# Ledger of designs, part 27: designed miniproteins, single chains, continued (2)

Each design is a single chain, and the fold is of that chain. pLDDT is the mean over its residues in the fold that is shown.

## One batch from the design tools (miniprotein)

Design m4960
Fold by ESMFold2-Fast:
Structure m4960 (fold): chain A 66 residues (1-66)
Amino acid sequence: SEVEEMAELMLALVQARRTGWTPELMEKANELFKMQEEILKRPDGLELIGEAQVLAQKKLEEEKKK
């Protein structure tokens, strides 16, 4: 799912804020930017980005409970 892939990338960027930037995290940031650019070309692009953001927040809350 494109939404799930974006959510995973968004979560990785949130982790980068805590651990610091690495080359791997910078690559994920570039991948997210390209994916968002392609998705924004679609009529439902903003909705898909919103769904990915909600999913990323949900995954972040799950990690806090570990």
Scores: mean pLDDT 78

Design m4961
Fold by ESMFold2-Fast:
Formats: sequence, C-alpha cells, structure tokens
Structure m4961 (fold): chain A 100 residues (1-100)
Amino acid sequence: SLEEARAALRAAVDLLEDFAKEQYKEGKISEETYKKIMELIDKARAALDAGDVDTAVSYIEEAIKLMEEAVEKGEIDPQKAARYLSAAYVLLSAARYLAS
C-alpha cells in the first residue's frame, strides 16, 4: 500500500539521518558534506509529508550517493557504511514493491 511505502521511506530517511549525524559527530565527514546530506533528508521528509513518493525516493538516492562518495574519499568506514546503506536499499526496494 502507499501508506506502507511511505512508512518504509520514512524509516530509510531516519536511518540515513542517524548515520549522517553519527559520522559528523565522530569527525568522519566534513561540515559541508553533513549539511548537504541533511538538506536532502529534510527535502525527502517534506516530499513524504506532501505524498510525493517519487520525489522522496530521488532525494534519498541523492543522500545515499553523497555517503558513497564520502566512503570513496576515505571519510567513512566502508564496512560500517555497507551495513547502513544495505538497510536503506532494502527499505527503498520494499517501498517500490508496496507502491506498485
């Protein structure tokens, strides 16, 4: 259902926000990278509140891409990132299934 899809996407947003906050607190990502990720998280939440699932998915995917770029730059530990990003991808896949 659309409601279950939105719930899965909100869970993904919450997971990515918690991970970004942890990485910033641990000095793993720059303030600039952290602010960009948090802006995308806020936009994803606004889209979900407006019922715009496709826009929310796009912002979540952009946030994941910035986190993957931070891993490539050696800022974030790849094993830790893999756990969080894998969970986020599972939630995105569930949301796509539930919305169809």
Scores: mean pLDDT 86

Design m4962
Fold by ESMFold2-Fast:
Structure m4962 (fold): chain A 65 residues (1-65)
Amino acid sequence: MTPEQLVEEAKKAIKTDDVEKIIKHLEEGIKKLEEVIKTSTDPVVKKVAEYLLKGVKEALELLKS
């Protein structure tokens, strides 16, 4: 069994409603991180938020695939 098949079987074991909730929470997190990047005056906070935003977007794409 491939790692991709194991992930797909795990998605089936998780109720569809739970996956939808995770997706919604990640989308809300993206909006919050984008706001931090726009409004923050601290360059370190901006860099951390940009790094987290990339990771959250990548996780969302994996969940939607």
Scores: mean pLDDT 75

Design m4963
Fold by ESMFold2-Fast:
Structure m4963 (fold): chain A 81 residues (1-81)
Amino acid sequence: SMEEKKLALKIEALRAMAEDPLDEAVLAAVKEKIRNSPYLSEEEKERWIAFLDEVAAEARDPARLAGVRHALAQLAAELEA
């Protein structure tokens, strides 16, 4: 279904970011997948890209990096359940 395809993309994005939130190439690749998704509206794409940019910015603080990684992994696991 469309909902299952949206959910799968969200889980993939969150897991990729959780592995390396500071990898700009990973962020760019994830954003490209979101932009090219036929299952997301333009508004949904903008919201998800903004969220990922905010998360990447937060991860640049060394004091927050471990917390960001954990939160992304936990959110992905909750969506997969």
Scores: mean pLDDT 85

Design m4964
Fold by ESMFold2-Fast:
Structure m4964 (fold): chain A 86 residues (1-86)
Amino acid sequence: MLKLTPEDAPALAEALERIIREDEELLKELAKDESEEMKKELEVAEKLLELARKAREAAAAGDVEGAQRYLAELAELQRKAAEEFE
């Protein structure tokens, strides 16, 4: 895994903020599709977004260890979601 240093925390927080904004806009568009399949994908995407927000909050606070932990949880959830929807 990529090792984060305290000096990387501001850049990580900025990158996560951008990703979170882009994902929120995408989810708003996808939420217009009320199919059962899309509802399940949106539920997983909302959980991923929540973990990204927690990682950003930790990074913004300089908590590199906390940010890394949330990113690891996010990666694990992405892996499980890929297995369920492929």
Scores: mean pLDDT 75

Design m4965
Fold by ESMFold2-Fast:
Structure m4965 (fold): chain A 73 residues (1-73)
Amino acid sequence: SMAAARAAAEAERRRRIMDLTEQLAELSLKMVNIKRNLPSLNPEEQAKARAELDELEKRMKEIQDEIKRLVAG
């Protein structure tokens, strides 16, 4: 039925939003932990940590944009 198909699509959309929200929370925690530890690292480790923070920021933005698209539809 159309009602069953619509309910399944809505459930799938909500599941994706919840999964993305969980991923965003995990990446946010990882970023906080890296920033906290950054001052105690040697210069080589700091360079690697800064590169990782840049990648995390890019990934978080992608996830935020995807959540906005799913919510706004």
Scores: mean pLDDT 88

Design m4966
Fold by ESMFold2-Fast:
Structure m4966 (fold): chain A 66 residues (1-66)
Amino acid sequence: AYTDAEIAALVEEIRALAKEIARLKKEDPNSERLKELGERLDELLNRLNVGDPARAAELLTAGAMV
């Protein structure tokens, strides 16, 4: 089971990765690192969805990750 602190940490890591992906897309859209970061983002979103599906849905719909 996930604690509130673990959910908060996942949310912040997801937001940080989304911001880094957006920056790299602007600076180097052909970077292989974009694929790696995208796969990591998907993994973290899957973990969040298992621990807190409502919070995962919020992040996907809020656009705070764009």
Scores: mean pLDDT 75

Design m4967
Fold by ESMFold2-Fast:
Structure m4967 (fold): chain A 63 residues (1-63)
Amino acid sequence: MPQSTVEQVRSVRRIVEERLPQLTPEQLEALITAVESALSQETDPEVRRELERVIELLRAAIE
């Protein structure tokens, strides 16, 4: 697909993965809150699944 919400979320996840070692715990917590807020407003199951993947990634990095 040339442009879809699910592909946009996947792109954001790749950026987060690349920057993960450089993020502070405070930044990780802020990102988790932002993604959880987006997830609460999203109704598309595929987009929700990708957002949940981002939350999993961020939680795995937090201390």
Scores: mean pLDDT 76

Design m4968
Fold by ESMFold2-Fast:
Structure m4968 (fold): chain A 82 residues (1-82)
Amino acid sequence: MSDREQAEALWEEARRLGEEAERALAEGDVERAVELLREAGEKAREAMVLLARAQGASEEEIERLAEEMRRLEEEEVREVRE
């Protein structure tokens, strides 16, 4: 599978996990929603790393991208818990 095809598959998994997180929130299961959001964030980061490599990004640029995405994920989790 190409990096792009692998990234597309990871994005699809992240989307599915996000939908499950929305359902968990609707049911009032905040802890389950947080777990699903973290899993979705992991898949989305993997997809972005693969896309960045496919676009010729440097390892330094990839590290910065992954760090920024992790920060955004922590912010989203914080908002859900509040």
Scores: mean pLDDT 79

Design m4969
Fold by ESMFold2-Fast:
Structure m4969 (fold): chain A 77 residues (1-77)
Amino acid sequence: SSRERQFLSLSQEEAIRFLEGALEEAKKYYEQGLISKEVVELLEEAVEAARRGDMERAYELYEEAIRLLAEEERKRE
């Protein structure tokens, strides 16, 4: 997909910075009661995978986090 190609074109350092930013925002929304702890945990695992250079695993975990977030937003509406 276009999103996967964009992510896989990032350097390891760029991917880590991107995922750390996503994790920081997710933690903020979790503290506000807007998302589940599971979304935060998936993003923490994605950051850890990227730090090890496992870019495909980092992307898989990120996609699962985004999928879960979209599901939770649908249940709120």
Scores: mean pLDDT 83

Design m4970
Fold by ESMFold2-Fast:
Structure m4970 (fold): chain A 60 residues (1-60)
Amino acid sequence: SKVEELIEQARKEVEELVKKGDIDGANRVANRLMKELSDLGVDPNEAARIAEEILEEALK
């Protein structure tokens, strides 16, 4: 689905940015994902949870 594609793309971008030390860039990608998911009808709280999980996984 489009939702799954956006999540996987954002996960890869966030991982790359965190590896480069660009934490501000990683947060911008996560915020963009939340807006894109909301535009597709995903609940805002679920969109935020997904974005937070992506950031947490990259920062481990």
Scores: mean pLDDT 86

Design m4971
Fold by ESMFold2-Fast:
Structure m4971 (fold): chain A 55 residues (1-55)
Amino acid sequence: MTLVQQVLRLLAEGKSYAEIGKELGLSEETVRRIVAVVMRALGVDSVEEAVAALL
């Protein structure tokens, strides 16, 4: 699995950006940036839409 897929799975599980960063060894800011890049790549404007598109 890619890092991006791991981040989105953890978001789908209801984890915060801080919790995801701690689990994956990333800063909260890095997690936020990954989510922003994924949202742009999928053409969506919310985290909920990004999660729904990949689930």
Scores: mean pLDDT 78

Design m4972
Fold by ESMFold2-Fast:
Structure m4972 (fold): chain A 54 residues (1-54)
Amino acid sequence: MEDEELKRRSKTLEQYLIEKGVPKEEAKKVGDYIYKERLSDEEAAKVVRDFLES
């Protein structure tokens, strides 16, 4: 995945978390983590799901 695609996905997931009621600062941290670690789509989806289910 290209860097720009990773950034776009990160911002999309951040926005998704905000829409699910996650505070902006926490959603940004999750998105930044997914981007920084260059997680796969499957790994990123798991992180988002685990965060929302906690």
Scores: mean pLDDT 80

Design m4973
Fold by ESMFold2-Fast:
Structure m4973 (fold): chain A 82 residues (1-82)
Amino acid sequence: VSKKVLEAEILVALAKMQLSLIKKFAPKEFEKKLEELEERIEELEREVERAEAGELSEEEIEEVIRRAEELREELKELAKEI
């Protein structure tokens, strides 16, 4: 496994764990935003699977890492609102 693929996998797994914890404590008013974030994580999980299969270029893997970091920052900001 490429170091970049492993990095992407770890970041997406961390985002998934953050969302799971936020969902446990979030009021119902955040339900739509949480559904949106969950869909984005599922998309990133599919991209990680493609990267593991060798179907993504290094640039595409770097884009997955960037999107995962952006999502983690959004989750961090959302957690401050709860």
Scores: mean pLDDT 85

Design m4974
Fold by ESMFold2-Fast:
Structure m4974 (fold): chain A 63 residues (1-63)
Amino acid sequence: SNFERAVEIAKEKVPEIHEALKAGDFEKARELAEETVKEIEKVDPVFAKYLRKELEKLIEEAE
């Protein structure tokens, strides 16, 4: 699997999700998380499943 490429995408996109959460824009954070997971799923479905769970938990805990 292209795990290294998936991690690279996550490193670029996860900071954008954190910025949306800091701004209180939970709708944008969820949209960015969904888009990020969909892009990673094309590369590494196992890592995408893990990341989806982690991002959902992050957003829920921030609300």
Scores: mean pLDDT 82

Design m4975
Fold by ESMFold2-Fast:
Structure m4975 (fold): chain A 68 residues (1-68)
Amino acid sequence: RIEELEERLLSLIPERYQPEFREALEAGDFEKAERIIVRAYLAGEISVEQANEAGRLLRELERLRREA
């Protein structure tokens, strides 16, 4: 379910990044969403495990929103 995936993704993203991340998801800008994950990881705000899980969920969301 898209809503459940978005909620899981947001739980893995630091609060300060959540508004920008949500906007990227709503716009279908998955490249920007992925960059936010990478930036949070490089800033030391999330672990590599969180970054990997967020990337996996983001990929699932992209697939579900993709028309064909």
Scores: mean pLDDT 80

Design m4976
Fold by ESMFold2-Fast:
Structure m4976 (fold): chain A 63 residues (1-63)
Amino acid sequence: MSAEAIRALLETGTYEGNERAAVALVIQGHVDIGEEVGRLFREGASPEEVGRRMLALMDEAGL
């Protein structure tokens, strides 16, 4: 899955979009992003908060 497609999933602001984006990033070797997303879900973060955090981590990783 391309970085553009992952960003589009995150822009939906949904749990389903965030989960699909996180799985794609983990499969591509960004396990740290998957771990951060799992932590945020356990802490009760909103889908919007999780999406924003994943987009920030993608920007930091140069994706």
Scores: mean pLDDT 79

Design m4977
Fold by ESMFold2-Fast:
Structure m4977 (fold): chain A 60 residues (1-60)
Amino acid sequence: MKKIDEEEIERALLIMYAALLVKSGGLSPEQAAEKVRELGRKNGFSEEVIEEAERYARSL
């Protein structure tokens, strides 16, 4: 069993953040995707993780 990598934690955090912004914050999926990108880049998350989280946010 592989250890939970920091990338997996980062991805989960951004996905949760996107869902929270849309469902509790009243933001559109597009606005949530922009916020996810901004947060990920400011915190030095990997581009792959940011792209996956943005794709998820846009699907909401």
Scores: mean pLDDT 79

Design m4978
Fold by ESMFold2-Fast:
Structure m4978 (fold): chain A 61 residues (1-61)
Amino acid sequence: MLERARGLEELARQVREAAREEAARLSDDEEAAKVLERAERIVRGLEAEAERLRREAEEAE
């Protein structure tokens, strides 16, 4: 469980970093905002799942 949670947290970090790089390369503020918004939504989902897995691991002790 903890290993999977850590993997999701790392993936969330990578998604956020990739989105920031992509947004920085876009000339259109609207397109940049959409990229960041989508990434934020994905990151929130990944972080929520990671927290759930950490809680399950604590309960499994």
Scores: mean pLDDT 80

Design m4979
Fold by ESMFold2-Fast:
Structure m4979 (fold): chain A 59 residues (1-59)
Amino acid sequence: RPLTPRETALVLRIGKAMQELGVDGLTDEVIEEIAKEVGVSPEEARRAKDRLTAAYAAN
């Protein structure tokens, strides 16, 4: 698997936030808070969010 444990934790945190708030609720501020908690950069968290939202994207 190419994901590190930290990347896995990040994906799980964003996935939970998306399930609770919906895709529309995943604001930059929410993603930055998740990044700070997980200990990754905001850019890394935004990339993970983009990957996850693509999986749930409708047209």
Scores: mean pLDDT 75

Design m4980
Fold by ESMFold2-Fast:
Formats: structure tokens, C-alpha cells, sequence
Structure m4980 (fold): chain A 112 residues (1-112)
């Protein structure tokens, strides 16, 4: 049921992103959803792999919607950092800190 819950959250957020203009509030919702998904997974490696797949889907939607280049680049940098954390066997706390860091960066870009 935890995997099914994570799948439902991911699907709902992708559908929301397709139909909603990016804003700081949308970024806050994405960060909260990613944090919840990470907490649903017992294994940090499984959490990181799931977040990578989700972020790749987010990136695809953002490109299709013509999001600003700075937003696209920031999400690509976030994906790369999560890949590096996965390769290093990082903790869930390190993954969460990275999600929060990039969420704040995206929020600031969208507040301009």
C-alpha cells in the first residue's frame, strides 16, 4: 500500500502540473509531495530511485509547457545531484535536504 500511495501521489502531481501554471505555491506542493514519498519508502536507495523517476516526469512536463530555461536548468541540476546521492548511498535525510534546497531555489526564481 505504501508503493501504491506513492504512485497515486506522483500521478496526481503530474496531472496537476499539466493543468496548473508554475508558482511558488506549486513548488511548495511539489516539495511536500516529494518529502512524503521519501518518508513512505523504508530504503533510501528506493526513495532516491523513485524521486529520480518522478523528477524526470516533472522535467518532461515543464519542457512541454515551455517553462523558463532557468527553471528547466534548476530541475536538471536537482536530478543530477539526486543521482550523485544515490551513487554515494546517501541517507534519506541528505535526500530530503537536497529536495528542500532545490525547492527554495525554484521558489526564488518564480518570485522574480
Amino acid sequence: SRREEADRIEEALIEFLKNTKLSPEVVDSLVAAIEHIIRLMDDPEEAAQRILRFLEKVLEVLKEKGAPDEVIKTVEEMIQRVRELLAQGASKEEILATVREFGEKLRKILEK
Scores: mean pLDDT 85

Design m4981
Fold by ESMFold2-Fast:
Structure m4981 (fold): chain A 66 residues (1-66)
Amino acid sequence: SLEEAEALAREATESGQWAVLGVHGNRLIARFGDRQAVVEFDSPEEARAYAEELARKYPGALLLHE
């Protein structure tokens, strides 16, 4: 869910660790440690926009440009 992806980005930032964000088509995949959240959007543009917003808000979220 959106909330779960944001929670992973937030936890990484608060702990001084890294969460990895990947965008694959219309999907955002957030990973932090052994945890993963997958969010499906209506378009690739929406998935990319949300990933960029998370990386902007949370310094511990690393967006991989694939």
Scores: mean pLDDT 84

Design m4982
Fold by ESMFold2-Fast:
Structure m4982 (fold): chain A 66 residues (1-66)
Amino acid sequence: MADELLKKGEEALRQGNFEEAVKYYEKAIEIDPNNTKAWAGLGVAYFHLGDEEKADEAFAKANQAF
């Protein structure tokens, strides 16, 4: 389920495993491309990785996907 992947992504963010968080959020988006929570989480993970361009793209998708 996408919700379970979101939880795994949140756990990875909490642990500072930002690359792992990206993987879980990308899998959630693959299942449900309209999952704004997954796009927001992906943006947070990329921001912490220092990839501001990818973070901005993901946040833009979080605001537009539904």
Scores: mean pLDDT 80

Design m4983
Fold by ESMFold2-Fast:
Structure m4983 (fold): chain A 107 residues (1-107)
Amino acid sequence: MLEEGKELYERGKQAYDSGNYEEAVKLFEKAVELFEKVDPNHPLIGEAYYLLGEAYMKLGKTEEAARYFVRAAEIFKKNGDKEKALYAAQMAYGAGVPREKALELIK
């Protein structure tokens, strides 16, 4: 499961870098599903949620992007990665999450 999740995550990154944002979304969503089956706090879940947020921003789907940046910040916070949590919270705010809610992601 982890090896399959890592493969999908890397393929998602390649799709994103190539501008294939719809394909990147599908690959990252599947990668997260596989990671969550093993460990809900797996480090790559936060990374994948963050990249899902970026991909949805590229697709103009700002509400979806906001939800994924929030999830990324929550995972980074749980894993003690304060810098990544802060950056994801800032991206969530930029995607329309209220300031008060975004600030809670970094406390």
Scores: mean pLDDT 85

Design m4984
Fold by ESMFold2-Fast:
Structure m4984 (fold): chain A 62 residues (1-62)
Amino acid sequence: GPAEEAARKAAEAGRAGDAAAGAEYGKISRQLMDEYGETPEEREAAEEGDRATARAAALGSA
């Protein structure tokens, strides 16, 4: 669904080293889950996006 797509884009941005884009897509994913309901698959995708974004942010902070 739209929340999973946003979460996947967050993970993709994080893997590319774009922590800012990853954070924005993560916010969109969480907003969509709040509005349409959360599934385990959407939650798992959001967690992966958050991890990729956090790695990019940590690398950029060093």
Scores: mean pLDDT 78

Design m4985
Fold by ESMFold2-Fast:
Structure m4985 (fold): chain A 69 residues (1-69)
Amino acid sequence: EEKAKEAVKKRLEKLKKLLKEKKLSDVELTELILELAVKESEELGIGEIIEVTDKEGKVWKIPVTKVVP
């Protein structure tokens, strides 16, 4: 469980760098956030909240839920 939270934290840090370095569009940002939430939902379990901070300091809060495609 703790390792899963650390993995999510590291992925969020990479996402922050991508926002600053690659100048991702809003669509690309949303897609990456959704992909992260879906993939991590299996490891973190339902009820976890993922926080992403963009280049402007805005915090995006994403609830982790089990999503069936």
Scores: mean pLDDT 55

Design m4986
Fold by ESMFold2-Fast:
Structure m4986 (fold): chain A 97 residues (1-97)
Amino acid sequence: MKITIVASGLSAEGAQRVAEVASLFKGVKAEVLPDGSVVIEGDLSKGQAATIASVALNYGGTVTITYEDGSTEVITTYAQALALGLQSDAPDDPGGI
């Protein structure tokens, strides 16, 4: 699905690293803005978006994800990034005990 990711609050080094990691995904465009924010757009899975978010968080950044339907999700913690990644591969609900 088409996703736009904006990573902000990054150092110059962090912004470059986020852009490099995003560029590893085929068909993804990553742009480092003059303010140090990184804009990433492409056909991304939630797992790929979670990977990008985790890298941004490692450099002290925060991530805003905008989905094709216009909904947004803000990722500020590694727990939120991991939860997003798990949504990409919804396991069969084991039905409890």
Scores: mean pLDDT 76

Design m4987
Fold by ESMFold2-Fast:
Order: C-alpha cells, then sequence, then structure tokens
Structure m4987 (fold): chain A 60 residues (1-60)
C-alpha cells in the first residue's frame, strides 16, 4: 500500500541519518530495520527496507 511504502521510506531515511552518526547508531538502525522487515507484508515496502539495510551494512 502507499501508506506502507511511505512508512518504509521514512524509516529508512531516519535509520540512515542515525547510522551516519557513529557505529553504535549504525548497529541500532540495522537491527531496527531488520525488525521492521520481519513484520512487513507489502512487497514494495519490503524492497525499500532491504535496500536501506544494505546501505547501513556498508557503514558497519
Amino acid sequence: SMAAVERAKELVRKALEAAKENRVQALVAYHELQKELETETDPEAKAILEEGIKEIEKLL
């Protein structure tokens, strides 16, 4: 749904901003996006969360 996609985009944006602060924030953001991905059912929102997780992995 549009709402799920917009929520996923917002979660990824906030997570990436936090992850850039330091390694501890990057680890927290990584685990929070993984939790969101586990409960997400919208395939487009899942794809957005997966890409966000990959971007944070580059910072770990």
Scores: mean pLDDT 85

Design m4988
Fold by ESMFold2-Fast:
Structure m4988 (fold): chain A 103 residues (1-103)
Amino acid sequence: LEGDVKRAVEAEVVSAKNLPAIPDRAALLELDDGSVYVVGTAKVVDPETGEERTLRIVIKADKVEKLPNGEWKVTGTAIVTDMDTGTKKEYKDVEVVLRPAPP
């Protein structure tokens, strides 16, 4: 790593809006320039084919709000990559609520 990552925190995804799938686990990454990213992986199963697909979700945070209960609300733009096909799709106005992992 070229010193771009200042802090990384593992988190549980409590809820998500405007995403095609909810990741089971995510990492909140704070970069040296103060930008924040949420990175997670979700598995989805096509009910017609039975194929398991892996989606990689990267959210660039526009806003990070600390909630009174210790959870974090992150809003921003997500790039979702289908790891099986390599296709990328942009999702705007994405909201995720994260529960940080205890130290």
Scores: mean pLDDT 78

Design m4989
Fold by ESMFold2-Fast:
Structure m4989 (fold): chain A 64 residues (1-64)
Amino acid sequence: GALERALAERVAGLLKLKLEHEHPEAEITIKQEGETKFVITVKLGEKEERIVVDGREILAELLA
């Protein structure tokens, strides 16, 4: 739903800022893969890391 999407988008944005601060030479992008799922891709030279941010999982964990 809208809440899960907003949560995922906000968390992904904050994580991107943190990663840009820690790795200023890395190319960091956010891509939406679903209604509530965002993927952060961190590229540094030939290395690529993917971090999945799913608002449904985050909300479920916060309410557990």
Scores: mean pLDDT 83

Design m4990
Fold by ESMFold2-Fast:
Structure m4990 (fold): chain A 96 residues (1-96)
Amino acid sequence: SWEEEFRAEVERLVDELAEKYGLTPEQRANLRAAADRLVAAYPEWVERIVKENGLSEEEARKRVRELALGTLQAIADIFRGIDKAIELDKAGVKVE
């Protein structure tokens, strides 16, 4: 199903972001938890967008996919930013 395809894509992105950004096991677990919530909500979000925005099911699926993948990227970017701030603090550089 397209839900299974979406889950597989989301799982691949989580793994790719964790490797690319060097996420800790805890950060990786948090990103995966966010991914699981996005996948679980996907069918309901598609139905809502079709009903509320008058989009086709195909267009609604594409929009939810783009938003979900963008959300996971944003979460990974936040973790990377926090890790960098911690590194700078440990090196004696204060973040103002």
Scores: mean pLDDT 79

Design m4991
Fold by ESMFold2-Fast:
Structure m4991 (fold): chain A 67 residues (1-67)
Amino acid sequence: MAEIEALEERLREDPSDLGALLQLGLAYAKAGKYEEAAEQFERLAEARPDATSLRELAEKYREKARK
């Protein structure tokens, strides 16, 4: 998907762009790529350990990916 590719490129240019990382995770989830979505949310949660809701998102999509 063009959106996913653009977000990956943006994150490659600025790895600290947490907004791009969040959007990339959501884009993967929308595309049904739950394993890839969970990976993005896990990375986001590591970068922002104060945001507990991000760990919950990572866990949710990891469960969906196990199918």
Scores: mean pLDDT 78

Design m4992
Fold by ESMFold2-Fast:
Structure m4992 (fold): chain A 84 residues (1-84)
Amino acid sequence: ASLERALALLREAGRYLKEAMKAKLLGDEEKAKELYEKAKELAERAAAELEALGDPAALAEAQALDDELVAESRAELERLAAEL
């Protein structure tokens, strides 16, 4: 289903975002940029799936997941930064 596909794409985007943040902290700016661009591509695909659904409830669920993934990425970044 389109919602399930959109949520799967968002989770994959979050995974790439976390890897991008880790690469940036390790000083690998080129790898960080590549991973970040991949995360953006997956997020855009998820957004397209949600727009195609036209379901406000599905959009709300996806936004809640996106907020959670962003919060997780921020928390991981803060944890790693505290060790630097």
Scores: mean pLDDT 76

Design m4993
Fold by ESMFold2-Fast:
Structure m4993 (fold): chain A 74 residues (1-74)
Amino acid sequence: SAAEFLQQELQAMGYTHSAAQIVADLQAHSGENLLQHADPRYQVYGIALMNLQARFGLLVDGVLGPATQALLQS
């Protein structure tokens, strides 16, 4: 699933959270430009979202918008 792909990307970058925990954290920051966030953790989330968006044919912006959110919930 898209959430499992996102978890695998983040695990490759040293993050050990479950897919559900990652999705919940991202939903708390829905619509934000994560790459411009002050916390490096959210910058890494933004990179993982861009990789997810590229893999599934969405606009590559690193933002958890409605289309990316729907993909993570499918």
Scores: mean pLDDT 77

Design m4994
Fold by ESMFold2-Fast:
Structure m4994 (fold): chain A 70 residues (1-70)
Amino acid sequence: MDELGKASAAYLEAMKDPERLQKLADEAVKEGIEVESPTEEARRRAQAALYYLKKYAGLDVKKLTIPPPA
């Protein structure tokens, strides 16, 4: 299994547990991962996903901006 597959699997497992998802978002902030989003929920999900991508797939994304719906 590639590292992206491992990151995806871990993220999907975390999605089943809201507390775990929040903890991952907090870890992403500590790692300097910044996400701008129209909602806190979308921001939290994006931060958790980027944290797992950094940890397991080696993708270091510094900043992500999620545009508001048109």
Scores: mean pLDDT 71

Design m4995
Fold by ESMFold2-Fast:
Structure m4995 (fold): chain A 75 residues (1-75)
Amino acid sequence: SLDESLLNDESFRASAVRHYIALLDDPDPAVRAGAARALGLLGDPRAVEPLKQALASETDPAVRAALREALAAIA
């Protein structure tokens, strides 16, 4: 169990992860690439499955590279 201080930090982190996961569906490929890089820098394993799903449907080569780099950084 998390105390309130740890829950507040985790809540912020969870919100950031959720926010960037949502941006993986953005119509702008620059935004999707930025979101992938942000998730890689956060290194949160909760992003692994969303990043894999995004990579499966992504056609932009720069975004695909960012998604692969993010997955490699988390692993």
Scores: mean pLDDT 82

Design m4996
Fold by ESMFold2-Fast:
Structure m4996 (fold): chain A 65 residues (1-65)
Amino acid sequence: SDALHHFNRGSLLLHENRLDEAIEEYKKAIELKPDFAEAHAGLGRALEVKNRLDEAIEEYKKALE
Protein backbone atom coordinates (compact mmCIF):
# COMPACT_ATOMS: atom_id res chain seq x y z
CA SER A 1 0.00 0.00 0.00
CA ASP A 2 1.16 3.55 -0.74
CA ALA A 3 0.69 4.74 2.86
CA LEU A 4 2.71 1.78 4.20
CA HIS A 5 5.43 2.42 1.57
CA HIS A 6 5.86 6.04 2.74
CA PHE A 7 5.75 4.97 6.41
CA ASN A 8 8.53 2.39 5.81
CA ARG A 9 10.64 4.99 3.98
CA GLY A 10 10.11 7.45 6.85
CA SER A 11 11.24 4.84 9.38
CA LEU A 12 14.38 4.01 7.36
CA LEU A 13 15.24 7.71 7.00
CA LEU A 14 14.67 8.29 10.74
CA HIS A 15 17.07 5.39 11.49
CA GLU A 16 19.65 7.09 9.22
CA ASN A 17 19.08 10.42 11.06
CA ARG A 18 17.75 12.04 7.86
CA LEU A 19 15.11 13.86 9.86
CA ASP A 20 13.64 16.31 7.32
CA GLU A 21 13.23 13.53 4.74
CA ALA A 22 11.73 11.22 7.41
CA ILE A 23 9.19 13.93 8.35
CA GLU A 24 8.25 14.37 4.66
CA GLU A 25 7.66 10.62 4.16
CA TYR A 26 5.62 10.26 7.38
CA LYS A 27 3.48 13.25 6.30
CA LYS A 28 2.85 11.54 2.94
CA ALA A 29 1.76 8.36 4.75
CA ILE A 30 -0.65 10.42 6.90
CA GLU A 31 -1.99 12.27 3.82
CA LEU A 32 -2.86 8.89 2.25
CA LYS A 33 -4.18 7.37 5.52
CA PRO A 34 -5.08 10.05 8.12
CA ASP A 35 -5.86 7.42 10.82
CA PHE A 36 -2.44 5.70 10.44
CA ALA A 37 -1.49 5.66 14.16
CA GLU A 38 2.05 4.30 13.57
CA ALA A 39 2.78 7.07 11.03
CA HIS A 40 1.63 9.72 13.54
CA ALA A 41 3.90 8.10 16.18
CA GLY A 42 6.84 8.05 13.73
CA LEU A 43 6.26 11.70 12.81
CA GLY A 44 6.08 12.55 16.53
CA ARG A 45 9.41 10.82 17.15
CA ALA A 46 11.13 12.61 14.23
CA LEU A 47 9.79 15.97 15.45
CA GLU A 48 10.93 15.16 19.03
CA VAL A 49 14.47 14.40 17.77
CA LYS A 50 14.41 17.81 15.99
CA ASN A 51 13.32 19.39 19.33
CA ARG A 52 9.98 20.48 17.82
CA LEU A 53 8.23 19.39 21.00
CA ASP A 54 4.80 21.07 20.61
CA GLU A 55 4.36 19.52 17.14
CA ALA A 56 5.61 16.14 18.45
CA ILE A 57 3.01 16.19 21.26
CA GLU A 58 0.18 16.89 18.77
CA GLU A 59 1.24 13.94 16.59
CA TYR A 60 1.54 11.60 19.61
CA LYS A 61 -2.01 12.59 20.64
CA LYS A 62 -3.24 11.61 17.15
CA ALA A 63 -1.37 8.28 17.42
CA LEU A 64 -3.25 7.48 20.67
CA GLU A 65 -6.69 7.98 19.05
Scores: mean pLDDT 89

Design m4997
Fold by ESMFold2-Fast:
Structure m4997 (fold): chain A 61 residues (1-61)
Amino acid sequence: LADLEAEHARLRERLTALVDEYFAKVQAGELTPEERAAMEEEIYRVGLELHRTQLAIDAAR
């Protein structure tokens, strides 16, 4: 359980950092369409992992 909570916290921090970086680069106009798609895929993937980890924590309580 503690390991799942630690992983959830890590994923949440990573997701926040990725989203912040993504919006900063979008506003600066620094992303190609390919780079934008890659960052959107990574954000989606981390978001899914965060959701799965939350479900695992809830199931273990």
Scores: mean pLDDT 82

